# Designs tried in a protein design run: designed miniproteins, single chains, continued (2). Part 77

Each design is a single chain, and the fold is of that chain. pLDDT is the mean over its residues in the fold that is shown.

## One batch from the design tools (miniprotein)

Design m6828
Fold by ESMFold2-Fast:
Structure m6828 (fold): chain A 70 residues (1-70)
Amino acid sequence: SREEAIELLEEAIEALKEGDREKAIELMRKAQEYEPNPLLDELIEAIERGLVSDEEAIEALKIIIGFLKS
């Protein structure tokens, strides 16, 4: 499940690079089903509330992916 979560979060980064926030949120929520992570939950809420830019969200996702790989 961790491997599936990482793949979905990497896909979410690509969606954010394309400006597709809706797809990115869908992929992040799906990743939560495979590997629940409180940092990812907070990031999803921040994106939905418009509190972070796409660039900030990408950096946060990279940190979360790094945590999952450790």
Scores: mean pLDDT 87

Design m6829
Fold by ESMFold2-Fast:
Structure m6829 (fold): chain A 65 residues (1-65)
Amino acid sequence: SSEIEEIKKKKEELERRVEELERELRRLEAVAGPENREELLEVEIELGVALIELGVANLILKKLG
């Protein structure tokens, strides 16, 4: 099914984005101070959203499989 293939591709993209955001978060936490507090919060929010999207993709794949 082309739909399953598309969702699998989206899942792979989301997994990469989560890995990138986790690396960025770790980098920002290592140098955390008043000057980067807003940037740190933004990355935390983006990571949260990406994890929710990944969770939804996994639920859809379970339902289709």
Scores: mean pLDDT 84

Design m6830
Fold by ESMFold2-Fast:
Structure m6830 (fold): chain A 100 residues (1-100)
Amino acid sequence: SEEADEYYRKGIEALQKGDYEKAVEYFDKAIEVDPNHPRLADIYYLKGIAYRKLGRYVEAIEYFKKALEVDPSNEKARQALLDLLRELKMTPEEIEKLLS
């Protein structure tokens, strides 16, 4: 919907400005307006990026995983998840368990 697209755009603008909490709020509104939005995987991915920037790593992992549940071919979400798990010094075995 046009309203969901507007919230998605505002979320991206908030991310670009470093307003990470506001970005999460706008992405949540986009999903609330249109739960089956064509950009749902990207919205979850960007929400994960916002949580990572806030230092909320558990939520960041959750949303990168949700992006991959919606679109398993989302290379950005997969790469962001793997990069974060590497930063947290997780072993390959721990990573496999998380992605299972």
Scores: mean pLDDT 87

Design m6831
Fold by ESMFold2-Fast:
Parts: structure tokens; C-alpha cells; sequence
Structure m6831 (fold): chain A 60 residues (1-60)
């Protein structure tokens, strides 16, 4: 069981993902669907890699 909170670098990546999520919402509201889709794909890939690393650390 990992008792330590998120590492500073991991927390920074989570903050980045949240910021990009908000940007995607704003892009969709502005009708910029293509840019929103592109950014959403980037966020999903970054989040997937981070989630995999965190899951492996918890399972270890």
C-alpha cells in the first residue's frame, strides 16, 4: 500500500490534464470541434500513461 500522496511531478501532470480538460470545454463551446477533438486525444493519451504508472506503483 502506497501511503505517500502524489509526487510533485505527478500532481503537475494532473493539474495539466484538468487545465486541458477546461480548454476542451471552451473550444467545444466556441464551435472549434476539430481542435477540441485533437486536444482531447492528447489528454487521453497523457492520462492513460499516468494512470498506468500510478496503478503499477500501487500494485507493487
Amino acid sequence: MVKAPLEPEELKKVEEALRKGAEIVELRRAGREEEAERLAKEVVEEYRELAERVAERIAA
Scores: mean pLDDT 72

Design m6832
Fold by ESMFold2-Fast:
Parts: sequence; C-alpha cells; structure tokens
Structure m6832 (fold): chain A 64 residues (1-64)
Amino acid sequence: MDEDAAISQRLAEAAREGRLDEVAEELIAEYRKAGDEERVERVRTMRTVVRLGLAASAELRARR
C-alpha cells in the first residue's frame, strides 16, 4: 500500500478534529527524520490543500 494513502488518512482525521496543523507538523518531522524529502513535501502540500478546503467549508456552513 502507498504511504501517501496513510498520510491522507491521518490528515483527514486530524482535520475533522481541528488538529490538522499539529498532525501535519508531526508527520513532517517524522518523514524528515527518516530522510524522506518527497513525503515531507507531500505532507506540506496536503496540509495546505486541506486547510484551504476547511476554511472554505467553514465560510459556507458558518456554524454548521
């Protein structure tokens, strides 16, 4: 299975809880420590995309 799928799953779960930035930074630190520059960049990109999506959704739903 792809590690990218695992990253997506963790970030989606964190986003549901409002902890996207915390979990993304944790994943970045983990992959950086492993020397996986490609995954570091992927987590950064996914975090940005998910964060923007959350902001847009919040604007549309207000308190829903």
Scores: mean pLDDT 73

Design m6833
Fold by ESMFold2-Fast:
Structure m6833 (fold): chain A 74 residues (1-74)
Amino acid sequence: MVEELIKEGEKAYEEGDYEKAIELYIEAMEKAMREGDEESFKKSMGKLLEIVKEKPELAEKAEERLKKVLEELE
């Protein structure tokens, strides 16, 4: 479930594994888009943006990964 992916991402964030948290939030966004779950999509995006604000060095990696996911949905 999308909510489970978000929770796993939150756990990774708390453990300091920001790269894993980013991957989990992007997976949650992809699944939410497929299911039409706008609430979970926005929540996952918000969590992702929080990480890139705190860790700007990860912004490029997050953007690249997100672009690949969006391309697969087209």
Scores: mean pLDDT 80

Design m6835
Fold by ESMFold2-Fast:
Structure m6835 (fold): chain A 64 residues (1-64)
Amino acid sequence: DYNEEGKKLFEEGKLEEAVEKYKEAIRQDPNNAEAWFNLGKVLEEQGRYQEASQYYAKALELEK
């Protein structure tokens, strides 16, 4: 599960690798709100706040 792999990498501080795994999770299931939310968290940790906000918004939209 790419989402679980991404979460482990994020917890290890491997931000770029976590981004890649979450993007693969989204490619497999574009409706996976958790993957969109988790990618937003990684982008926020990288200081990419505008992109993070867009991914958070998508995650919230999918949970409606």
Scores: mean pLDDT 84

Design m6836
Fold by ESMFold2-Fast:
Structure m6836 (fold): chain A 64 residues (1-64)
Amino acid sequence: MIDEKEVLRALGHMYVALGKLFEKNGDYEEAAKSYEEAAKLFEEAGDEEAAEEARKLAEEAREK
């Protein structure tokens, strides 16, 4: 049985990948939003370390 938190972590990683794709295209605002969604998903999964990394990526994207 797949744990719900495992699914949330997988979705979080998908949003991180989406954010990186937006950065590559120069869409930094959309990248930041994608990283913020990833951070929320990691927080719901109880993965505080991954959530903090995602928030850092969102902040870096907004600095562009």
Scores: mean pLDDT 83

Design m6838
Fold by ESMFold2-Fast:
Structure m6838 (fold): chain A 77 residues (1-77)
Amino acid sequence: MLFSEFDTDGDGTLDLAEAVAFAEARKGRALSPAERDKVAALIARVQAAVAAAGGTVDGTLDAAEFVAFRALLDREL
């Protein structure tokens, strides 16, 4: 699936709600509360890595951060 399919507001970033929608589409079902918490934790891990590299963090995922998030999602969820 393409990043743009889940970038609903077209601003070049994905928020938590869009990331959850992506994960639900990948699973073909609604996420449990624990799985939603896991998605939020994976976003936090990507944001922490970006912050450590001197990048700007605002709780959203750009296209490069989304690639990292997607890889973590495939491994962890």
Scores: mean pLDDT 71

Design m6839
Fold by ESMFold2-Fast:
Structure m6839 (fold): chain A 61 residues (1-61)
Amino acid sequence: MDEAERYARKGIEAYLQGKYDEAIENFRKAAELARQAGDDVTAAQIEKSLKIVEEKLKEKK
């Protein structure tokens, strides 16, 4: 489903702009939508990306 991919792209764009909070919000939404669609593989990949961004935000604090 295209909605999960759209939110994942928004997360990547926010990450590239250094907007880690917005990136986290978009990746969380993307993972939720992928889970709702039954696409556990895509959800797991998005959750892995989310973990990387969360670590970056934690490093900045």
Scores: mean pLDDT 79

Design m6840
Fold by ESMFold2-Fast:
Structure m6840 (fold): chain A 117 residues (1-117)
Amino acid sequence: MRDELLAAVGEALRAITDLVNAKSPEEREAAQKRLDETIARLGKLHPVVAEAVRAAYELAVAGIENNDPEMIQRALDALLRLRNALHDGKTLEEIEKIAQDVLDELNKALEEYRAKR
């Protein structure tokens, strides 16, 4: 489970990075499909981690749409924090707390974005 979570969060980070750097509709669609598949896989392994990845994806998309590199970086940094916690051999209980903290931080960023619209 931990190695599967680490691999899936790493895949989500790569897919979001590919989405941010996409130069064509085809590249964007491919990155989005990989994200959707990764989130579905994560939902079976750990629901809170899946929600955190989805929130990061939504924040990255908002950053792309608004040409806001800080918003994109905030999404990537949140997932990097989660990936590093998984890599560092923290307990599953500690991972769950970190995933919830990451999710809360990302949801706050998304609410700040929605309040500006």
Scores: mean pLDDT 83

Design m6841
Fold by ESMFold2-Fast:
Structure m6841 (fold): chain A 57 residues (1-57)
Amino acid sequence: SKELLEELKKAIEKNDDEKTRELMEKLSQEMSETQGMDFDKALELLEMSYEIQQWRG
């Protein structure tokens, strides 16, 4: 959801690794439920996206 995405961005800005992980898991669950994606695959994609964003930004 938009709220989870906003919370994730704030957690990343604060360097709160624990909150970032929790929010990624919640987003992965939502993606799994709404898009029919495997939870583990969704989590992997979010983690990769986070790493790529850090490399580019």
Scores: mean pLDDT 71

Design m6842
Fold by ESMFold2-Fast:
Formats: structure tokens, sequence, C-alpha cells
Structure m6842 (fold): chain A 61 residues (1-61)
């Protein structure tokens, strides 16, 4: 995915985690968000990107 889409998805994930949303729902919402911004990416690629972003942010804290 593009750097701009990645940054936007990262912001979404951070917001959802601060609001206490579940990991599974956060990944689903981030996946859908990535697909809306970059429809050339497959759903599988978007889901992997969302999962990596979530995992990375959780491991930093």
Amino acid sequence: ISEEVRKRAEQLVRLRLKLGESREKTVEEATDYILKLEPSVSREEARRAAEEILRRLEEEE
C-alpha cells in the first residue's frame, strides 16, 4: 500500500485502540478503510497491512 494510505490507516488504528475497540474489529475497520483509499490492493493485502500496523503499534507499547 502507499505511504499516505499506510499513515491514514495507522491513525485509524491508534484512534480505535484508544477508544477500547477490540483487536478484531480494529483490523476489519482498517482493512475496509485501506480498500476504500486504495482499491487496487486486494482484500488479503489490505488485511495483512492492517494486522501488521496493529501488531506494530501494540508491540511499541
Scores: mean pLDDT 80

Design m6843
Fold by ESMFold2-Fast:
Structure m6843 (fold): chain A 65 residues (1-65)
Amino acid sequence: MDYALSVASKIIAGDEDGARAILQQAKDSGFDVAQVGKEAAALLRAMGREDLAAKVEQMAAELLA
């Protein structure tokens, strides 16, 4: 499963709780949540959404805190 793409899709839709749930699922599945967040942010930057990229990176950091 591409967690980064799923997180980016939820953030674009304005579903921040859904994005957090996918990040938690990635963590529970043994994935590096910081890396998933960076990959999702890269996808958002490719679409010109720097604001959403920053939000995703912050969300991933908060989940690891």
Scores: mean pLDDT 81

Design m6844
Fold by ESMFold2-Fast:
Structure m6844 (fold): chain A 81 residues (1-81)
Amino acid sequence: SRMDILKEARELLEEAIEYVKQGKMEEALELVERAAELVKKVDPELAESIRKVIEIMKKSSKEEALTYIRLLLHEVEELIE
């Protein structure tokens, strides 16, 4: 269901935050990319927003990457509630 996909995307984004905190940016990017692919099936506009954050993360400091992933997490959580 759409809700199950959004909940899985939330879990992937939460896990990505923990990898960024550890300096594991490649692992974090893989999780955010998985979230984008899952979300594309139910919400293509949200998937595009996630894709933009992936591009930002590739060029960002750890602190900036954390800020953008947290903003995505908030957006996903609002859609679940």
Scores: mean pLDDT 87

Design m6845
Fold by ESMFold2-Fast:
Structure m6845 (fold): chain A 116 residues (1-116)
Amino acid sequence: DPRLEALRAALLAAVRARDWTAYQRAFYDHFRIPGDPLTDVITPAPDATVLTSRADIARAVGLFLAPTDPELARAVFGPEFEEAARELSKYANSISTTARMFGLSPAEIRRAALAA
């Protein structure tokens, strides 16, 4: 999926640079989800792709959250991201918290990240 590849590239660049502002922007530069409470604070890009299906939301959110979990970061991006994930996990919402915001399960998010 070219949209997920663009998000993946942005996440890899931001995490390698330890640029947590760029990391947060990576999702909203590419995607928006109707009813996302964070869009009251973070403005999505005008051309961001609107995600409406549960499967598309789970894949995009899963990929975005993969760098926040050391085991998932290792599985999705490689072992070099495990250390960065330990640092980012101190500042990011947990997979469980984000899953509840979008009506997803943590297992669904993890599985979708591995498939992205």
Scores: mean pLDDT 78

Design m6846
Fold by ESMFold2-Fast:
Structure m6846 (fold): chain A 85 residues (1-85)
Amino acid sequence: KLTEEELEKVKEAALKLIEKYGSEDAKLTAKEIVDDLIAIAKELGLSDETLERLRAAGDEVVKKFGEDTKVPVKEVIEAILARLT
């Protein structure tokens, strides 16, 4: 379980990712969304421990949706956050 402070940083990264795509309804593969989310989280200075937990949660979400299936970015983010809380 992430701390409340770490979770807020992940949410900040998620908002920046939505801004990058221009919409929370933008459809990309879960793998692309997870990789981009982690890249933004690294830029925001999240700890290595938080990034590892984010990657683990993201890998489970990619497995759930499939690597080649395009899904709304909001659904991928919600699935990741649910695994981190």
Scores: mean pLDDT 83

Design m6847
Fold by ESMFold2-Fast:
Parts: C-alpha cells; structure tokens; sequence
Structure m6847 (fold): chain A 72 residues (1-72)
C-alpha cells in the first residue's frame, strides 16, 4: 500500500529515529520516491507543512506533503 511504502521511506531517512525529518532528509526521501522538486518549491512546501515551526516534519506532515505531490 502507498502508506506502507511511505512509512518505509520515512523511517529510512529518519536517521536520528526521533520520528521527524529535517529539510535535507525530506529532500533525500522525495528523491528516492522520484519526486524531484526545485529548491524553492521544496522550501515552500516544507514551510507550509511544518505547522510546528520547528524546522522538522513529522509523519503526518510528510504523508500530507507527498500525497499533495502525487495528486498533481
């Protein structure tokens, strides 16, 4: 299932095991999924989905971001 694949990719790039991805880990995860974005678009998406403003994306934010990209 899509969610199972996304969970595996998320866990693989969550190198700290804290349940969040920073900007660089997100960029690597999206590249693995074949979702190549410009640096500017990635930065804008990261800011939109980083609702906590902590500079990290949790699983729910990551899943929502990837689903937006796949719906385009």
Amino acid sequence: ALDEELRAVFARHDTDGDGTLDYFELAAALRELGLDLSAEELAQLFKRYDTDGDGRLDWAEFRALVRELLAR
Scores: mean pLDDT 78

Design m6848
Fold by ESMFold2-Fast:
Structure m6848 (fold): chain A 112 residues (1-112)
Amino acid sequence: SGKEATRAAARAAGYAALGAERSGKKEGGLKASMGAGVAAVGAASGSASNDGKEGGRSAYKGGEIAAELAKEGGDEKGYKAAELAARAGREAAKGDAEGAREAAEEAERAAE
């Protein structure tokens, strides 16, 4: 469902922020965390409205911003988690709750 897919995207965005915090503190971590925050807000908004397409699209865009910022800051852990957050958002925008959940699980592992 759209709500389930958007919640998975929100979890992935949270793991992207965690990855950035753990690795990117020294170089670009704040910027990567800001991008992940945008993804999380977009996903949460979509979940609340039960509009998985719009929430997923917002999460995807935020995840891409987080990935670019993490890469610029040399945050490899944050970059990997942020790419997976973008993927979760993209899958949620397509209504693929399973794909969004798988990406969220991978983001959790990348943030370790």
Scores: mean pLDDT 69

Design m6849
Fold by ESMFold2-Fast:
Structure m6849 (fold): chain A 58 residues (1-58)
Amino acid sequence: EEELAKELEELFREAAAKGLSDEQLEKVVDTALNLLAAGGSLEEALKAAKEEIEKLLA
């Protein structure tokens, strides 16, 4: 669980490094946090964050 949380944090840092704007990065973070708030797993949040980053970079 802690490993997944760290991976999610690193994913956000990598997304910022890849050129996502502050608004785009905030949307990625909000997507992950909303899933967690709705009772989703950290793994589901990580998957959703990755998919959102890929869509924003495409």
Scores: mean pLDDT 77

Design m6850
Fold by ESMFold2-Fast:
Structure m6850 (fold): chain A 59 residues (1-59)
Amino acid sequence: DKIKELLDKLKEAVENGDWKEVSKLINKILEEGGSVDDIVKAIKEGEKARLEKVKKALA
């Protein structure tokens, strides 16, 4: 499933703070017919993972 692969990559790009890759992947997902809801979910999951890394650095 191409959309699933792109959503997984989007989550990883958000987790790593790779905003150029995030922009490219969002456009690709929309072109492939992916939903805005799935994009938002992937972004939120990636941000949560990134925030956990920040919390770990502050502990």
Scores: mean pLDDT 84

Design m6851
Fold by ESMFold2-Fast:
Structure m6851 (fold): chain A 66 residues (1-66)
Amino acid sequence: MKEEAIEAARAARAAGPTVGVLGGGGKVVASGPGAQRVVEMASDEEAREAARAAAEAVPGATAGEI
């Protein structure tokens, strides 16, 4: 689950230098120029944790909550 959020953020980052990763509502949304990916999570708490982990793992990514 967290691995998928990190990969989504990496893919968004590859499309451009600015990436936002939002976690909440049982999902993680990774958005960048020309790319947006949504990853389903088992819980809202897991979604927020995965978004934080993805932002930490991907340089230039910014974490937030939905």
Scores: mean pLDDT 71

Design m6852
Fold by ESMFold2-Fast:
Structure m6852 (fold): chain A 64 residues (1-64)
Amino acid sequence: SEEQSKLVAEAVGHVILAIGHYLDGDLDGAIEALERAIELAKKVPDSEEFVERIEKLREEIRKE
């Protein structure tokens, strides 16, 4: 649906923002952006793999 497509686009936007923060050395900002992406992605039906990938990225950054 259009609503689901918008949620996916917003979640992806927050993942891109997180990557930007990470490259700038802002690990806290990267984690916050990924947490927002997870929140948005969880609202999309059948998004379990997408959520898992974002959660895995968040955990990798937390190791830094």
Scores: mean pLDDT 85

Design m6853
Fold by ESMFold2-Fast:
Structure m6853 (fold): chain A 59 residues (1-59)
Amino acid sequence: SKGEQIVRAAREAALGLKERGDTETAVEMLRSTAKILENQGWTEESEELLKAAEELEKE
């Protein structure tokens, strides 16, 4: 689905940001994208990105 494609792209972007030391930006991007997905009715995909942001923040 479109939501699944956005989740995949967001996760890949977050890994790239983490690799160059921008973990804080990665977390912010994941949370912002999750909010957009929630507003579009993709609740499950939104929750997946929020979980990814939380896991990244704990590293």
Scores: mean pLDDT 83

Design m6854
Fold by ESMFold2-Fast:
Structure m6854 (fold): chain A 79 residues (1-79)
Amino acid sequence: ATEAIARAAMAAANVLLEAGYDIDTVSKATRDVAEVLRANIDAPDEELREAIVKALSPYVDKETAERAAQAAVDAFRAA
């Protein structure tokens, strides 16, 4: 679980960095993504994705949040 959350947070971070967000914003956003994943480990993928988008919305634009959330969910389920 911890390793899967770390992979997901890293996947989200990479999307945000590629989109041009600074390291401070990315650090705050990825902490919130990790927290959402810990709280919603048993949630279905679509609900988990929506929760991550909501967590990212204070930091980044909607398109970037949706892309980062999808990358995070994909990385979280990669086993």
Scores: mean pLDDT 84

Design m6855
Fold by ESMFold2-Fast:
Structure m6855 (fold): chain A 78 residues (1-78)
Amino acid sequence: MSEEELQLEVDVALERMQLAVAKIAYENGADKKEVIEWLREVARRAREIAARSEGEAREEAERVAREAEEEIRRLEKE
């Protein structure tokens, strides 16, 4: 594994964690607009990671982006 490959795996894992934390923050009373903005940044960064990644790292980054986008739509309907 190269340093670049390791960094992409770390970046994906960090975005997965950011997505989870954003959901927990909303459940604990965080401002909806702030959480939506946070999720938009997660989706954007995850898409950027996916564009630079291959294989499992790309698939996970794409999944994180889709989950963040779906959560945004869910919150906008609340």
Scores: mean pLDDT 85

Design m6856
Fold by ESMFold2-Fast:
Structure m6856 (fold): chain A 79 residues (1-79)
Amino acid sequence: MKAREEAVRAAEEAVEALRRAKEAVKDNPEMVEALERAEEEARRLKEEAEETTDEEKARELAEGARRGVEYAEKVIEAA
């Protein structure tokens, strides 16, 4: 199922992006806390993606993960 593989990959990218964002804003504890919560959500999306057999669900999980990447990129740009 390609959609599942894509969702897992997107979630992994989100985790990596959020980690980089935390490093960029390490001097801002409020932002680090928000990014830690976002990283936990990205890890949960990855776990759900690995377990799903529903292509539609996999696509929704991939969209959620991509939002995590966008959030991380905006944080890095603002840092």
Scores: mean pLDDT 83

Design m6857
Fold by ESMFold2-Fast:
Structure m6857 (fold): chain A 73 residues (1-73)
Amino acid sequence: SEEERKKFFELLKKELDLSEEQKKAIEELLKKYEVSEIANMSPEEISKLTNNVLSLELAKKIRELARKFLALN
């Protein structure tokens, strides 16, 4: 849902020190994919979908936070 995607984006901004470019890339990703889809992507897929604006390390953290978010919500 849009509400779930927005809530997840707010969690990412709280937990991660994101640049404006990284925030924009995540916003675009969340327009196309649900949090559950992101949780099931590889870090390589997440990074590539953002044209490498999100590094592999950041993509790993985002995927882990997506999984944790779904477990709690």
Scores: mean pLDDT 87

Design m6858
Fold by ESMFold2-Fast:
Structure m6858 (fold): chain A 92 residues (1-92)
Amino acid sequence: SEELKKLAEELKKEMEKNGYKAKVEIEGNTLRIELEFPTVSQLIGAVLQLIGMGVDGYEVEIKIEGNTLTAIITAKDEKELKEALKKLYQSF
């Protein structure tokens, strides 16, 4: 979806504006976010937002390796994925 690509690009820009080096990719109903964080405070902030997505009913996998956080968020459909992207945009 072209709309999903635009939402992913806007999320990436917002994350970068807030000090992360970000990669945001969509495959089907799955959102993959890769964040390089310069500080532990930024790591904590990102983890809290991602935990919030899990509480909201999304399937969330988080991996931390070195200075990189990878999150995989799975939605049931495109509508839920668009909502996930919008919620993350508001949180970062």
Scores: mean pLDDT 83

Design m6859
Fold by ESMFold2-Fast:
Structure m6859 (fold): chain A 65 residues (1-65)
Amino acid sequence: SMEQREALATAVRLALLSEGVDVETAQRAADEVLASDDPAAVIRRLRDEGLISEGVAEGLVAMLE
């Protein structure tokens, strides 16, 4: 649902902020999660870019049902 997608986007933003990513970049990543047809691919890319850890990425992907 959109509500679940909004929760995921918020979690992505907070995870990036906790890793020291700037507010603008974290918000843009959250917006990308909201707009994407494949939010898991967005999260995987953030992991591959080193912006979030493997464990954080797994937890975020687990929010998708």
Scores: mean pLDDT 85

Design m6861
Fold by ESMFold2-Fast:
Structure m6861 (fold): chain A 92 residues (1-92)
Amino acid sequence: LSPAQQAEVEMMPYYMGGIIYKKLGDYEKAVEYFEKATEAAHALDPNYAEPWVKLGEAYKAAGDYEKAKEAYEKALELDPNNEEAKKNLEEL
């Protein structure tokens, strides 16, 4: 597996936890789990942008627009062509 594929596998349990808590309206737990997903992914592939996009979405849902902006900007630093990060940053 590539580093990106390994990062995806390792982050997946945390990422799924974040999605579940976000759907339940528990944005503090969603942020916690997406932060863990981002850390797990970054350890294996520092250039894997997707967890940063989801972290930004969680911060935005929690009302932390400054941290959301930082997370989306980080995703774009890692992947300048990330359409989801671009769209989310424009909507802030």
Scores: mean pLDDT 80

Design m6862
Fold by ESMFold2-Fast:
Structure m6862 (fold): chain A 79 residues (1-79)
Amino acid sequence: SKVEEARRRAEKEKREAEIELEATEGLARMSESSASLLSEEEGERAREEGERRVEEARREAERRIEEAERRLREIEEEL
């Protein structure tokens, strides 16, 4: 039961991390599209900022997934 609950919690955390990353990617794409309507320079700037934010979000999602898996393994090792 404790292991089963931990697995469900880890799965939920992984899904939430993935959803948050997808949302960040979507916002970055929309920002780039909107900025491109103003000028090529603004579009390039928005693209660079979006790429940086997506990379940061990806690293955060990977960290959250790794931490969730680590916590699950710790619980499995205890039992």
Scores: mean pLDDT 84

Design m6863
Fold by ESMFold2-Fast:
Structure m6863 (fold): chain A 57 residues (1-57)
Amino acid sequence: DLDRRDEEMRRRIEEAERYHREVEETARRLVESGRLPSDAPREVLLAEARKILEERR
């Protein structure tokens, strides 16, 4: 059923997009709180944000 598969793919894309935004927002908050330096590489900021989000699960 293509309609059902399309809806499932769309849902997964929306979940991934939402998670990505949460990661970026968390990274920004970590910089604002002084937990991470503002000049840290983006990969480091995103990795720390992902760890924080994983801890909340």
Scores: mean pLDDT 76

Design m6864
Fold by ESMFold2-Fast:
Structure m6864 (fold): chain A 57 residues (1-57)
Amino acid sequence: MKLAVAKEDIQAAGASVVTIPKGAVLEILRENSDGTVEARYDGQTVLVDGSKLEIVE
């Protein structure tokens, strides 16, 4: 399972609007070729700009 850490505070849209604070850990579900990342945070699936995430293996 691939994890990522937020490099900055992020407002992301999923089932609801979610604020992801800098340093939060997200579970990567899918990386898209356009640079967006589908991730799980706080029980929600969110779409985030991959440039704002540090990927950790």
Scores: mean pLDDT 77

Design m6865
Fold by ESMFold2-Fast:
Formats: structure tokens, C-alpha cells, sequence
Structure m6865 (fold): chain A 79 residues (1-79)
């Protein structure tokens, strides 16, 4: 459980970081800053939940992070 959640969280961080770099490259500085802020907030909450053994909350934050990344990917595709 813990290892699976940490692995998933790390994969999402890598994906989010690449999207932020792509947004910066496209001149979408405000959108990149917003994504960076929200990514950092959700990653912190997920890590805190994992450390506390609150795997239900960790899964919820990871799911929210997945949705955030998917939304950013869609927005980039529209540019």
C-alpha cells in the first residue's frame, strides 16, 4: 500500500513537472505558476497523509492530483 502510493505520487510529480516546463516554453507563465502551486499543495497533503498512515486521504489527494494533471494536459492540447 504505502510503496504503491509513493510510486504513484512520484509518477504524478514527474508528469506535472514536465507539463509545467511545457507551459513555460509555450509562454503560458500564469498557467504554469498556477499548476506549480496546486501541484505543490496536493503533493504536500498526499505526503502528509501517507506519513500519518491515512491512506484513504492519500488516495483522495492522489486522485485530485491526477485530475489536475489531466486538466493541464487537455489545456495544453488546446493551445
Amino acid sequence: MKEELEKKLNELVVRGTKLIAELEKLGQTDLAAELRKRLSELVEKANKAIQAGDYESAKKYIKELERLIEEAERKIAEL
Scores: mean pLDDT 85

